Designed miniproteins, single chains, continued (5). Designs and how they scored, part 41

Each design is a single chain, and the fold is of that chain. pLDDT is the mean over its residues in the fold that is shown.

## One batch from the design tools (miniprotein)

Design m17400
Fold by ESMFold2-Fast:
Structure m17400 (fold): chain A 100 residues (1-100)
Amino acid sequence: SSEKQSTLDFLRLLALLLRKEAEELAESDPETAAIYREAADFLEEQIRAIEEEGVDPKEALERTIEFLERKAEELRESNPRVARSFEDLARMVRDFQARL
């Protein structure tokens, strides 16, 4: 469906952006780089679930929002900059889901 393709394209773009951020931080801030890699891995799992397991794109987006919001809360005190970044990403995913 067009919703499935749009969701896959969106999640792939986010995964690539998170991978790029992790690569750029790998030498200067390896702990933050690991957090972005974990987020990219999660998005790639959601892409696979949609493509190979028949998971509803909207359910995958909801899982992505829950993951990002949980990570933001976990990081709020130890890494507030990354926590805010993940809050912004969660809002972006919510906005995308609302447009489907």
Scores: mean pLDDT 90

Design m17401
Fold by ESMFold2-Fast:
Structure m17401 (fold): chain A 94 residues (1-94)
Amino acid sequence: SMALAEAAAKGNPVLVRANDEEEAYRAGYEVGQAAKGKKISVGGTTESLARAAQKGLEEGGANVVGTASGPDIRSALERAIKAGRGADGVLGVG
């Protein structure tokens, strides 16, 4: 959504609950459309969720500069921020 993309673009971590890869992709796509041309990193509580959200972000028009997964949302976000150094924002899915 626009609010999620605005938060991510301001460098604030944005967290989206995703039960499956389709929900993670959809969240990424919506954020990608609103953050078109912006550098976004993505972290997921599973590698599959992170990759689905990355695909959504890229197809939405954002530039994905880092993708990471971790056993919990905190680890996933920390890894995403480190992997995507210089990103305009970060999206977490889990």
Scores: mean pLDDT 81

Design m17402
Fold by ESMFold2-Fast:
Structure m17402 (fold): chain A 78 residues (1-78)
Amino acid sequence: GYEERLRELVREEGKRLGLSEEEIEEAYRLALAFLERVGRENLPFTPENIRAWLARQRGRYPERVLEAAERALLALLE
């Protein structure tokens, strides 16, 4: 399903950015939370909404974790 695809994309992008396994899992949970919110609130799945959501998470996560989540979500969107 889409969750397996998202996990793989987060792993690929996280490895490119030099993230630890713990940081990869954190990036996956963050990206999954965005998709769950999109589904629950019927929000448009767009680059603008991805970036706006992740900008609100600054200070709560390392920048590299936010970057991995963004790249994975944009790749899932294609």
Scores: mean pLDDT 84

Design m17403
Fold by ESMFold2-Fast:
Structure m17403 (fold): chain A 89 residues (1-89)
Amino acid sequence: DEKRELLIEALAAQYVLALKALKEQGRDTEEARKRLREEMEKVAKDLFKNMENVTDSQLEMAKKLIELAEEKGLDKEEIEKVKKELEKL
């Protein structure tokens, strides 16, 4: 599913971007990482249950998030690791 793959990549990119922000702010704690992970999984599960309701606007936003992650020099290996975890949901 092309739409699902795009959303998974965008969610993974957003998660890694948020982790980078937490680290730069000195707020990178085990508790903060756990909350961020739980929030990401909840959003992923809600989206994946309703794939037929995903809008073109959401897909465009997903593409922009992926582009933003690339512009900010995020680690592609870390993004791939998170993608694999989301694919299991």
Scores: mean pLDDT 81

Design m17404
Fold by ESMFold2-Fast:
Structure m17404 (fold): chain A 74 residues (1-74)
Amino acid sequence: SLEEELERMSRVVARHVVERFGGSEEDFERVTEAILAYARRHKLSPVELGRAVGELIAASRSVEEFLELLERAK
């Protein structure tokens, strides 16, 4: 289902964010939830989500900055 694909993609991306910026398992869950909320808020497909969060990761320097940019993204 679309929801299952979004959840899977969100976990994959969250793991990449945490590994890239040196976050904890608590950060992993927080980032996963934030990505899912972003996808649901903007009615994104898994492909659209992957592209959007990829751009935000490239623009970020930390887990905190990624979360801030994600929250402010339209």
Scores: mean pLDDT 86

Design m17405
Fold by ESMFold2-Fast:
Structure m17405 (fold): chain A 65 residues (1-65)
Amino acid sequence: MKSNIKFKVGDKVKIINAPEEYLGKEGTVVAISKVEGRGEMVAVKFDDGFLKGFKPSELEIIEKK
């Protein structure tokens, strides 16, 4: 099944399936990269300024821009 989740820069997201240190944290999408054979990667910036990449399946959109 083709992933139908469409993230965009400025969306607020919550970490729902990641290492416990990030689970439940919220951040803002700052970049989206598509990698052939690996799928879509979403770069999220947290309130503390930390930037980390996640798979779409690890994120839930809580507010769309």
Scores: mean pLDDT 72

Design m17406
Fold by ESMFold2-Fast:
Structure m17406 (fold): chain A 64 residues (1-64)
Amino acid sequence: MGLSNPEGLSVEEIKKQIKERWKGLLSDESLTKLAEAGVSGDPELVAKAVGLVIREIGDQLDKE
């Protein structure tokens, strides 16, 4: 049985929305983690995923 709220969209849809904002800066893996955290509805997981993403962007900048 699923407990997903329709307001939450699917993982794929959330991932797509995030990709639109951060295209070229985030890997598909990071986008998937963010979407999964969002679908879970756990604000701590979302915060951790966002922190990881910000770190990845910083790493991309450092790498040229």
Scores: mean pLDDT 66

Design m17407
Fold by ESMFold2-Fast:
Structure m17407 (fold): chain A 75 residues (1-75)
Amino acid sequence: MAKALLVFEEPVPLSVLFEALDGLGRKYGLSLERLSDREFLLSAKSEEDLEVALKVLREHLEARGIRFEVRRLPE
């Protein structure tokens, strides 16, 4: 499974992330784990699925003015 660490500049509610990823979890095998108020672990079935999820998430969060960094984790 492909994984990325999401690091936010400000605390983000899980509901905002779930809204951004709505409907994608089943299709791309996504899971989201909260590590802190600013850090989340995103997992997908493949690197390609993870890239799609990250693109959708960034577009949604940019529309809300929310900034974050993505750190890819080795498998």
Scores: mean pLDDT 76

Design m17408
Fold by ESMFold2-Fast:
Structure m17408 (fold): chain A 75 residues (1-75)
Amino acid sequence: DPRPPFRGMSPEEKAEVEKRMDELLAAGDYDAALALIGELMRDRNVAVKLKFEVTAGPDSPQYRITSYELSLEDE
């Protein structure tokens, strides 16, 4: 059955969440970023997809989350 588009937040609220996520990732505070995602899933019953990039080289591997997607559960 078709579902309506994501409705856990307004587009403005989604932009605020994305901004906060970017700030936490820029600070290297991945625990806080994951906690924010956990709150969204718990309060809004939504699914979250994370996309990340791993950079490896002679120095050390670094992990960067490039984007995330919020959707209804089972989407």
Scores: mean pLDDT 61

Design m17409
Fold by ESMFold2-Fast:
Structure m17409 (fold): chain A 88 residues (1-88)
Amino acid sequence: MKIEEAEKKAEELINELKKDPKGAPAAAAVMYAGSQAENEDGESVADAVLKAIRDDLGGEEAEKYTKIAQEALDNILEAARLKKEEEA
């Protein structure tokens, strides 16, 4: 996967969460985790955010928002990994 393709896919998924007002807290949490993705603890932050969406932020649609958030974070972390490989 190309960095631009992974970043675009993540942005589309975050925007999908934002379209539903009930999904906005999940979108904000994913964006925060994305800002930490290139740091040493980026994966741990992503895991914590997914747990927060599942347990607290997703409400009645927690399963739906967690699935979208997981796919978005997978793409964000893949883009961060590819950036590190290009620097090597």
Scores: mean pLDDT 79

Design m17410
Fold by ESMFold2-Fast:
Formats: sequence, C-alpha cells, structure tokens
Structure m17410 (fold): chain A 78 residues (1-78)
Amino acid sequence: SALEKEIERLLQEAQELVRQAVELLRRGDRRGAARHFREAADVADRLSELYKKLGREDQAKRAREAAEQLRRRAEELE
C-alpha cells in the first residue's frame, strides 16, 4: 500500500538522520547533532501516526518512544 511504502521511506530517513547525528557528535558538533536528533524525532512521530493508521499499535508505541528518546538526547546536547 501507499502507506507501507511511506513507512519504509521514513524508516530509512530516520536511520540516516540518526547516523548523521552520531557522526556529527563524534566530530564534536553537538549543536549539529542536536538538530539531526530533533529531525529524526519528528520523523519517528510521523511513523507512529502511520503505524496507528495501519492498526500496528506496538510499532506505533515504539516509534513514539523512540521520538521521545531522540528529543531527550537532543536536549542533553544543547
């Protein structure tokens, strides 16, 4: 379905944003890392909403929890 294709795209986007954040953090760019973690959190929130639309409650809950964790990580950096 179109929703499942969008979920796959967003999963890849979130993974890449986290990878970039970790690399920025390794290079000492805490502010850049925080921005990427916030962007990844927004993508995770979008994933949670799409999983809810598909009736995948456990995946929706995990995506929401991931978003909260990513936002906390960003706050700790700046």
Scores: mean pLDDT 89

Design m17411
Fold by ESMFold2-Fast:
Structure m17411 (fold): chain A 63 residues (1-63)
Amino acid sequence: SKKKELVEKIMKLVEKGDVDAALKLLQKVGTPFDAEYTVAMVQMSLWVDDKKAARKTIEKYLS
């Protein structure tokens, strides 16, 4: 699924600290106003090692 591939790309970028790349990728496929909030929530979830919450946050943005 294209959505699943995009979720995993965003996860890897945020884990590596490439926040700008993650933000640009989200802005290409969705409405821009929630992209910043989405990346921040993914960062917070990954900081506490909640990879499920991080993936769900990206999936909600893409819906």
Scores: mean pLDDT 78

Design m17412
Fold by ESMFold2-Fast:
Structure m17412 (fold): chain A 83 residues (1-83)
Amino acid sequence: SLKELVERNRKFQELLEKADELFAKADPDGSGTVTKEQAKAILKELGIADDELFDKIFKSDTVTREELKRFILLYGTEELKKL
């Protein structure tokens, strides 16, 4: 229903805003990157942590803000559907 879609979009926007906040705290120097462990901690705080899936997707030692947001876009929505 439209009501369910609106609530899902609201929850999703809240996740993205919280992700930006947590990323900024993990990257205080503004390098634009965090470690894999920091990225996993952010996702865990957001309630969408899947370490096995994360390790399959992220092959480099660092994760950018845009890569983290893309992960949330692709996989955070699926977690919201389970609610």
Scores: mean pLDDT 77

Design m17413
Fold by ESMFold2-Fast:
Structure m17413 (fold): chain A 94 residues (1-94)
Amino acid sequence: SEIEKLIEELIGLAKLLAMHARSRDDLATAARFEALAAELERLKNEKASVEEILRVVDRLLGLTREAYARTGDPFVAEALERVEELRRRIEEAA
């Protein structure tokens, strides 16, 4: 499914953001990104509604915006744009 592929990309991006936060010694933010990745994977496996998935994606978007506001990190800025793009594509594919 197209939506399933987009969710898998978001899971990968959340894991990448967690690894990046950990490399910057931001263990609290890393744990929060890892928790969101795990929640997205659970919802995907449970065939949850698009509305439930989008609620978790909105939390991922919020955390990514928070991380960017705090750090000004160009890596996080690029990831933020990608989360926003993937969110729009899920909404369009629903």
Scores: mean pLDDT 90

Design m17414
Fold by ESMFold2-Fast:
Structure m17414 (fold): chain A 62 residues (1-62)
Amino acid sequence: EKVEQYLREAEEAERISDELERKAKEGDPVTGARYFAAAGISRAAADTYRWLAEKVLEEERK
């Protein structure tokens, strides 16, 4: 249950990061810098959710 939730959140965060990176490259350079920062935050969130999923799996395996 929680593992599936974390993996879905990670996938969504990764997709958002990809979209934000795309917008950063296509648009206004000043706004693009903000999109790049937001993309980095979303990618960090994806990594965190994947790490949480691994921790839940480790705990359940115990």
Scores: mean pLDDT 80

Design m17415
Fold by ESMFold2-Fast:
Structure m17415 (fold): chain A 68 residues (1-68)
Amino acid sequence: SDEVLALYREILEAMGYSEEEIEELLAQFKSLSREEQLAVLEAMRDMFLSLGREDLAARVDELIALVR
């Protein structure tokens, strides 16, 4: 959905990705199944928690709820 892609874009922007990198990552994410998207997001959440980025982990949890 547009809401899922918009929130994923915001997370990628907060991570410091360029617009070109964001467009490529969004295209890759859109090519994944729902199950694969959830696996990627769960791994991303765990990564942010390990880095002390609780703010971004919370944003990923919002995205997981929208994809699920």
Scores: mean pLDDT 87

Design m17416
Fold by ESMFold2-Fast:
Structure m17416 (fold): chain A 74 residues (1-74)
Amino acid sequence: SQKERDQWVQQYRGQLDLLLRLQRELGASDEELLETLRRLAEQVAPIDKALAQQLLERARELEKRVEERRERLE
C-alpha cells in the first residue's frame, strides 16, 4: 500500500539521518554525504518517487549547509 510505503519512508528518513551522522563522525565530508544522497535518490526514483523526494529534500538541506560554509563571513 502507498500509505504504508510513505510511513516506511518517514522512518527510513530518520534511519538515514543517523547513518549520515555516523558516516560524518567517521570522517566523511558534507559533500560526500550529499553525493551519497543524490545517488540513492536517483536509484530509487524509478521505483518509489516518494522515497526519492525524501532523499532529495535531505540532500537539499545538506547542500544549503555546504554553500553556507563557503560563505562563512557575513
Scores: mean pLDDT 71

Design m17417
Fold by ESMFold2-Fast:
Structure m17417 (fold): chain A 83 residues (1-83)
Amino acid sequence: SRREQSERRGQEATRQMSEVNRKLEELKELTNDMKLEMSTIAAQAIANKDPEGGAKKIIELGKKNGLEKVGKEVAETLLRAYK
């Protein structure tokens, strides 16, 4: 039903963001500002149904700060969480 589809999409988005935010908290190399920016990029990517675009932006942000490997781990988490 439409209600079941809406509830499932809401639950999936919450789960996806929970997985991304958990990974961000595990990565001690990230500043609070970088965590917030990466979380914002991930949230926008999920809302826009563009996980690949979000992943690229997260990797680029990581590269600019000398944290490319960390950025890739966050991007991989976003891609894995997004079904």
Scores: mean pLDDT 80

Design m17418
Fold by ESMFold2-Fast:
Structure m17418 (fold): chain A 117 residues (1-117)
Amino acid sequence: SAAEAEAEAARDDLNENVREDGGYGEELSLDALFEMLENLALVHKHGLELDDEAAVNIARFLEAVEYLYMIEGISPFEGEEGLRKALETAKEFEVTKENAREIIDRFFERFASHSKL
């Protein structure tokens, strides 16, 4: 279906373009962040698996987002400074291929009801 094709395209985009810092190509902008999260939501909704490298990179970024939001009260979705801090904080998180999918699932379970893109 068209929805399945869109979800597969979103997965392929994430697998190809998400870097070690959890960003797209150049420095991650708010527009690129929203695109990444929209693609991730489609992948999650359709139960598709990301490649290990993409999963690790995304999970590391999501751990930083959760940490900053829960501990420091900072949202990366509302400004460039918050996004920059999340990208820097992500470098401190040790994520393995084994726990990356668990981190992504946990993020959607905890934050999916807070705001969907």
Scores: mean pLDDT 74

Design m17419
Fold by ESMFold2-Fast:
Structure m17419 (fold): chain A 100 residues (1-100)
Amino acid sequence: SEEEKKKKAIEEIEEITKKTIERLAKAKTREEMLEVIREWEEEVYKILEKYLSQEEVIKATKVINEMRLKIEDLLEENASVEEVIKVLQEGTKKVIEVIK
């Protein structure tokens, strides 16, 4: 069912985000943090395309792009890994909200 597909998408996004937070906490450089975020985006896009409609993918992609730009700005300002993790958590919550 469509609701079961959305539930699976949310569960898989939450799981990959949890693993990404663990990887970010271990990252030592801005370049490592950017690579971790890029890989998170690639995995989340695969999940979205697998389970959701084109319209829902477009809505989620907009939220992900806004989150990525915010993280890139934070890293340019040498923000803490804790601030990057907070933005990723807030962005992930918004992605889940738009695909519910």
Scores: mean pLDDT 88

Design m17420
Fold by ESMFold2-Fast:
Structure m17420 (fold): chain A 63 residues (1-63)
Amino acid sequence: GGAEAAAKGIAAAEELAKQGDLAGAAVTSYNGAREARELGDEEAAAKAREHAQKLAEQAGIGV
């Protein structure tokens, strides 16, 4: 479901961030948010998008 898609995206993003790939982490979390939204879970999508935004800011590629 959407909650699983968001959680999976966030978890994968955290692993990339631990490896120093903050830009890849941001994109991965954003993809999780997009999938959650496509599955109709706007709350889970918002959470994953928030995570992506914070990672993008840390990478200096932010919004």
Scores: mean pLDDT 81

Design m17421
Fold by ESMFold2-Fast:
Structure m17421 (fold): chain A 88 residues (1-88)
Amino acid sequence: AVEEALKLIKEGLALIEKAGDTATAARARRLVEEALRALEAGDLLEAEEALGLLEILLGVAKVTGASEETIKGLEKVIEGLEILLKAA
């Protein structure tokens, strides 16, 4: 489960970068790093807050007409983090 979740996050970030959306990729990567550090520390609330910010980023991407690759990438990142949070 953890390895599959981490693979999903990595694939999601790669999709956003491949779409050329460097700013969204950088923001998503920072939020992922924050969530993973929080999970390592046992801070589930901080990890949930980082996930919430990724969900807001996805909502903004959908409303502003971001590429399908950016949207799919963000969805994969969110799914991976949701799996990690449920496993914690």
Scores: mean pLDDT 86

Design m17422
Fold by ESMFold2-Fast:
Structure m17422 (fold): chain A 62 residues (1-62)
Amino acid sequence: GGRLVRALEDWRHASGRGFRAGEEFVLGADLGRGLWLVERADAPKGSNSPLYLVPADALEEV
């Protein structure tokens, strides 16, 4: 569990997964190398929520 972060820009991974600017996530881990592991902020507590590996510079803390 962690702080709330928000997408600064639309982003799409090579796998086709992505998000739009303004979507909110909970920061789960800083994996180093400028990559953050995040979970959607609207995910139920304790669920097997989708995790996203995204560039840290595409997100802002809120």
Scores: mean pLDDT 69

Design m17423
Fold by ESMFold2-Fast:
Formats: sequence, structure tokens, C-alpha cells
Structure m17423 (fold): chain A 96 residues (1-96)
Amino acid sequence: SSFIERVSQLLNETGTQVLELYSQGDLAGARQVFERTAGRLHMMMLLEGVPLTVIQEVAQVLLDTQKEVLAAKSDAEAQQILSQGRGKILDILKKA
């Protein structure tokens, strides 16, 4: 599959797992999922030859998304934050 399709799939899987853990009150588990995704996404971008400045921008969006989700007050808010974060990352990578 294409690079963008693989990233999209990883972020969809991450969002599903984070929402499940968030709804259970497992914020530590949600953080661990974000950390695993950060490592996997970083490796995928390196192997694809994505510029370091773009890798750093994507890493910042993922970190900001993590902080916002962990501070969310409802499942609906957490879902919206995850959806926005995914969209931002994909838009950045499509322009690179």
C-alpha cells in the first residue's frame, strides 16, 4: 500500500485504541498507545525519506493531540480531538 494509506491506517487504529482506553478511564494506557504510535510513525517517516523539519512538525501535532485528549472532558471531545489531529498529520504529509 502507499505511504499515506499506511499512515492513515496507523492513525485510525491509534484513535480507536485511545478512545477505548479513554472511555474506561485508562489515561496511562492511552498515553502508552500514543508513545507506540509516535515511535512507529517516526520510523515510517524516516524510511520514506520525509524531511526532518516535516518529521518534527508531525511529532509536535501528535504530542499536542495527546495532551488535548488526556485533558478532554468527554468521549465526544476526545473523538473530535483525535479526528482533527489525524487530519492535520495527513495534510502535512500529503504536502511533503
Scores: mean pLDDT 90

Design m17424
Fold by ESMFold2-Fast:
Structure m17424 (fold): chain A 93 residues (1-93)
Amino acid sequence: AKELIERVIRALETLARIAEEKGMEEVAALAREAIKVAKEALKKKLSEEGVEAVREALEHARRAARLALEGRAEEAREAVKKALEALKKALES
């Protein structure tokens, strides 16, 4: 579980960097919030549902990074919001 959360953090750090470079301030802010939530998840023992939620977060974070790189700010914003929601779900599990 910890290695998976660390992968999510790295994907979100990549997203934050791309978003900052492209002036996507809302995407960068959401990515930083998601990193904080992921670091909280790193301190918790996750259930199977929590681990599945972290996997969902990783896919959304990777998609958000691709969309941000393509300049698709609105779609990147929605993808990073889904990553954040999945990470919050992992904390509740």
Scores: mean pLDDT 87

Design m17425
Fold by ESMFold2-Fast:
Structure m17425 (fold): chain A 107 residues (1-107)
Amino acid sequence: ALDAEADELAARAEAATRRGESLYEVELEDEEKAEELRRALREATDGGAVLIRARRISEEAFEHLLEGARAARGRLAPLGIAFDEIDAELGRRLGTLLVQAGAAPLA
């Protein structure tokens, strides 16, 4: 069941918040949501940790996310992304795009 993974992610987010880290949680389902996130990341001033939860994401939506991260000019660290439905090949390709964009690889 996906409930255990959701609970683990929630526990990690809560632990980060208790350490005094600014945490932004966003659900990404499509390109429109990715564009909203891109705008929010550009306007971010705190430079806190960002946790993004997505059930499914396209390469186009992921590109919008990377542009938002670039526009934040390194104020976003760390950046965590969790997917409910992603295959190994797509995950590898998205990881390559993230590295090419100059963001730290996510483990």
Scores: mean pLDDT 55

Design m17426
Fold by ESMFold2-Fast:
Structure m17426 (fold): chain A 97 residues (1-97)
Amino acid sequence: MIEEVEKKLKEAGASEETIKAVKRLYEDMLRAAETLPPEEAVFWLEVGRTLLLMILSIEARIAERQGKTEQAEKIREVGDWLVAEADRLIAELRARS
């Protein structure tokens, strides 16, 4: 899964700094889902979801301002995919609670 995140971001043309930040955040979210009590895990996944969206929205906006419209769209698509994955993990945790 983390390899897929890196691959999608590279294909979208995201910066190396953005790729590293998103990968670390996603790893932390997965660790929280596995190690924390469900209520606390949901809280941190919701925070991580918001931060992922913010990071990728900023990167997409920068690309748009540079006239890289296709790159911006691809970055947003990765953001939507990651948000959907986070929502799936949150739903699974809530079902186990």
Scores: mean pLDDT 85

Design m17427
Fold by ESMFold2-Fast:
Structure m17427 (fold): chain A 81 residues (1-81)
Amino acid sequence: SDAERVRELNAELRKLRKELIQKMKEEGFTDEQIREILSLPYEEQIKKLKELGASEDIINLVKRMQEIAEEIERLFRRGVF
């Protein structure tokens, strides 16, 4: 069901967020920078990360999270509970 798909996508988002935080720490981002950047909308996260010289691995993780969030939004717009 679409409701089950939403639960699976939310689980994948949580996993990707943990991977993103780990990679940001490995690339020298501070806990404060991570908190600030990850509070932004995805497009602004991507822009800020590019300005700060983040690797393509980090950029690709954020893009993947954006794609999943957009899929969740599409499922909700279909009125699936």
Scores: mean pLDDT 86

Design m17428
Fold by ESMFold2-Fast:
Structure m17428 (fold): chain A 74 residues (1-74)
Amino acid sequence: SMDEERAFADRALGEMLRVYEEVRAGGPISPQQAKDRINAARAEFLARVRDPGLRAVFEAFADILLGEIDELEA
C-alpha cells in the first residue's frame, strides 16, 4: 500500500540523514562507510518502492548527501 511505502520511505530517508550527520560530526564511521551505507539504502529503497514521486525524492536526497560527504573529504 502507499501508506506502507511512505512509512518505509520516511524511515529510509531518516537513516540516510542520520548516517550523514554521524560522519559530519566526526563520528565512528568513515566517509566511505557512510557512502556505502547510503548506496545500500538507495538500492533497497528502489527495489521495494514503486511510487515515482517517492523514488525521485529519495534519489535526489541520496545524491545530495553523497555530494556533501564528498565535500567533507575535499
Scores: mean pLDDT 82

Design m17429
Fold by ESMFold2-Fast:
Structure m17429 (fold): chain A 87 residues (1-87)
Amino acid sequence: TLARAYELYTALLDAELAGDEARVAELGAQLAALEAASREAAVAVVRAREAAIIDRADEISAATGIPAEEIIAAARAWAARQLAALA
C-alpha cells in the first residue's frame, strides 16, 4: 500500500540519519518486497482487464461498430504493452 511504503521510507530515512546500517538494510528489504508485491498486483489488474474486454467484445462491438476480432486484438496488444512496461 502507498501508506505502508511512505511509513517504511520515513523509517529508512530516520535510520540513515542515525547511522543504523542494520536497520537501513532491514527496511530496504521490506521496501523491495512491497515493490515486488505491487508489481504482481499491477500484472493481475492488467490480465483481469484484458480478460474483461475479451469477455465483453461482442457487447463493445455492438456499441461501437468495431468488429469483435479487432477489439480482442487491440485488448491483447494493449495488455502486452502494459506487461512489457512492468517488466
Scores: mean pLDDT 81

Design m17430
Fold by ESMFold2-Fast:
Structure m17430 (fold): chain A 114 residues (1-114)
Amino acid sequence: ALAEIYARLTALLAEMGAAADAGDWATARAKWEEYRALVLEALRTNAAFREAEVAHYGRVLRLSEEDARALLEAYARLLEGTPLEEAERGLNPAAQEALRAFAESRREVEAALA
């Protein structure tokens, strides 16, 4: 169910933070990779999750449904390993800024877990 996906994502981030606070960097990295994999799977396979994310980012970033949907597709491609420069092509400026913020946040977490 949609609520179960969000609960698991929240739990994975909490488990990652707890492991990092304890100095257990191997567990923190494993939880981060599980989090990323779950986000990507949900974006690709769960229509209810995609529609909830489209609605959320459309509202928060004041994007049209089309632009919010394009942003989430670009984010999924970024998680699949598409370079940021390629993933951001065709996005409006606000969606590009949001995608760059997603990429930077990911780099900061991965650098802290290195």
Scores: mean pLDDT 86

Design m17431
Fold by ESMFold2-Fast:
Structure m17431 (fold): chain A 64 residues (1-64)
Amino acid sequence: SKEELIELGLEAAKGVAEHLAEALHGPVESVEAEVVSKTKILARAVSAGGTVEVVTDISKLIPE
């Protein structure tokens, strides 16, 4: 369903943000993701050394 695809997109975006934050800023303390519009997800990973934010366009993942 559309909801399942959005949930999968949120988890994928969290994983990407977490991996990048760990590589750039060290061990990740928190990771969150949210739907910020009908077509966009924002994921944020916070490390002691800095924060990574990833914005993902999910319009191509939503079925017609």
Scores: mean pLDDT 79

Design m17432
Fold by ESMFold2-Fast:
Structure m17432 (fold): chain A 87 residues (1-87)
Amino acid sequence: TVVVVAATTPRSKEEQLKDAEIRGEEVLHLGDKFLVSKLEELGEKVVVIADNEEAAEVAKKLFPEATVVIPDPKDIAKAKEIALEKA
């Protein structure tokens, strides 16, 4: 099984609360500690789309076996679409 995570810069508590509202996406965010812990327990093949290098470093640290992709800044949206197709 492949799990896709869209990794943006870690969010403030305020932004995390906004995202707790249902967005209708199957994309998990690295800023959510609960979701991160669950992904680690699953031991599944994880593909992480990192919006910047800081997010990519966090993803590599949390998911050492995962494939981490840092898209060209111009292609972030396209990379997220590709990742969702693999989920």
Scores: mean pLDDT 53

Design m17433
Fold by ESMFold2-Fast:
Structure m17433 (fold): chain A 68 residues (1-68)
Amino acid sequence: MFDDMKKMVESAVKRIIELLPDASREELRERAYRVMDGIIANAERQGITITEEQRKELEEVVDKVVEK
């Protein structure tokens, strides 16, 4: 379910921030996008189609968490 994927991305990004408290916002964003891409790739490998709109929603989740 896409809502579960959004929660996975949010949780993963929060963990990156906790593990790298001294990292720049740009560095956190780059790492967060790589994790997001990995979650998307895993879902697609399992036959789940992620639309461009859904990808943008996941990017917004990443940006919102990193910008806090």
Scores: mean pLDDT 79

Design m17434
Fold by ESMFold2-Fast:
Structure m17434 (fold): chain A 104 residues (1-104)
Amino acid sequence: MEAHRRLEELWRQLALAETEEEVYELLREMIDLLLEMVREGNGRLVAPAIFGPYAGRELNAEELLELIKQYIDNLRKSGLISEEQAEELKRYAEEGVERILREL
């Protein structure tokens, strides 16, 4: 419950972010929250509203990773983050998911 509210607050802040650095920091925190939520769900997560048409669908850790990567790529295409920042965030998410899968 608390993690979902914090994720929604970060998502709203992301819409108001004026710099690539602010977008990068917000995305990193959002990734950390999503990884915590899937860990607490024993490798499963109900997709939050930020994933649009996937919202309410149950995701496993690998499905969550693919949606995170798509979200990052969309922000990169919109010019909100650099290509380097997008690749760093995707690697961070991949490493986080790999760690969770090893602990399950």
Scores: mean pLDDT 84

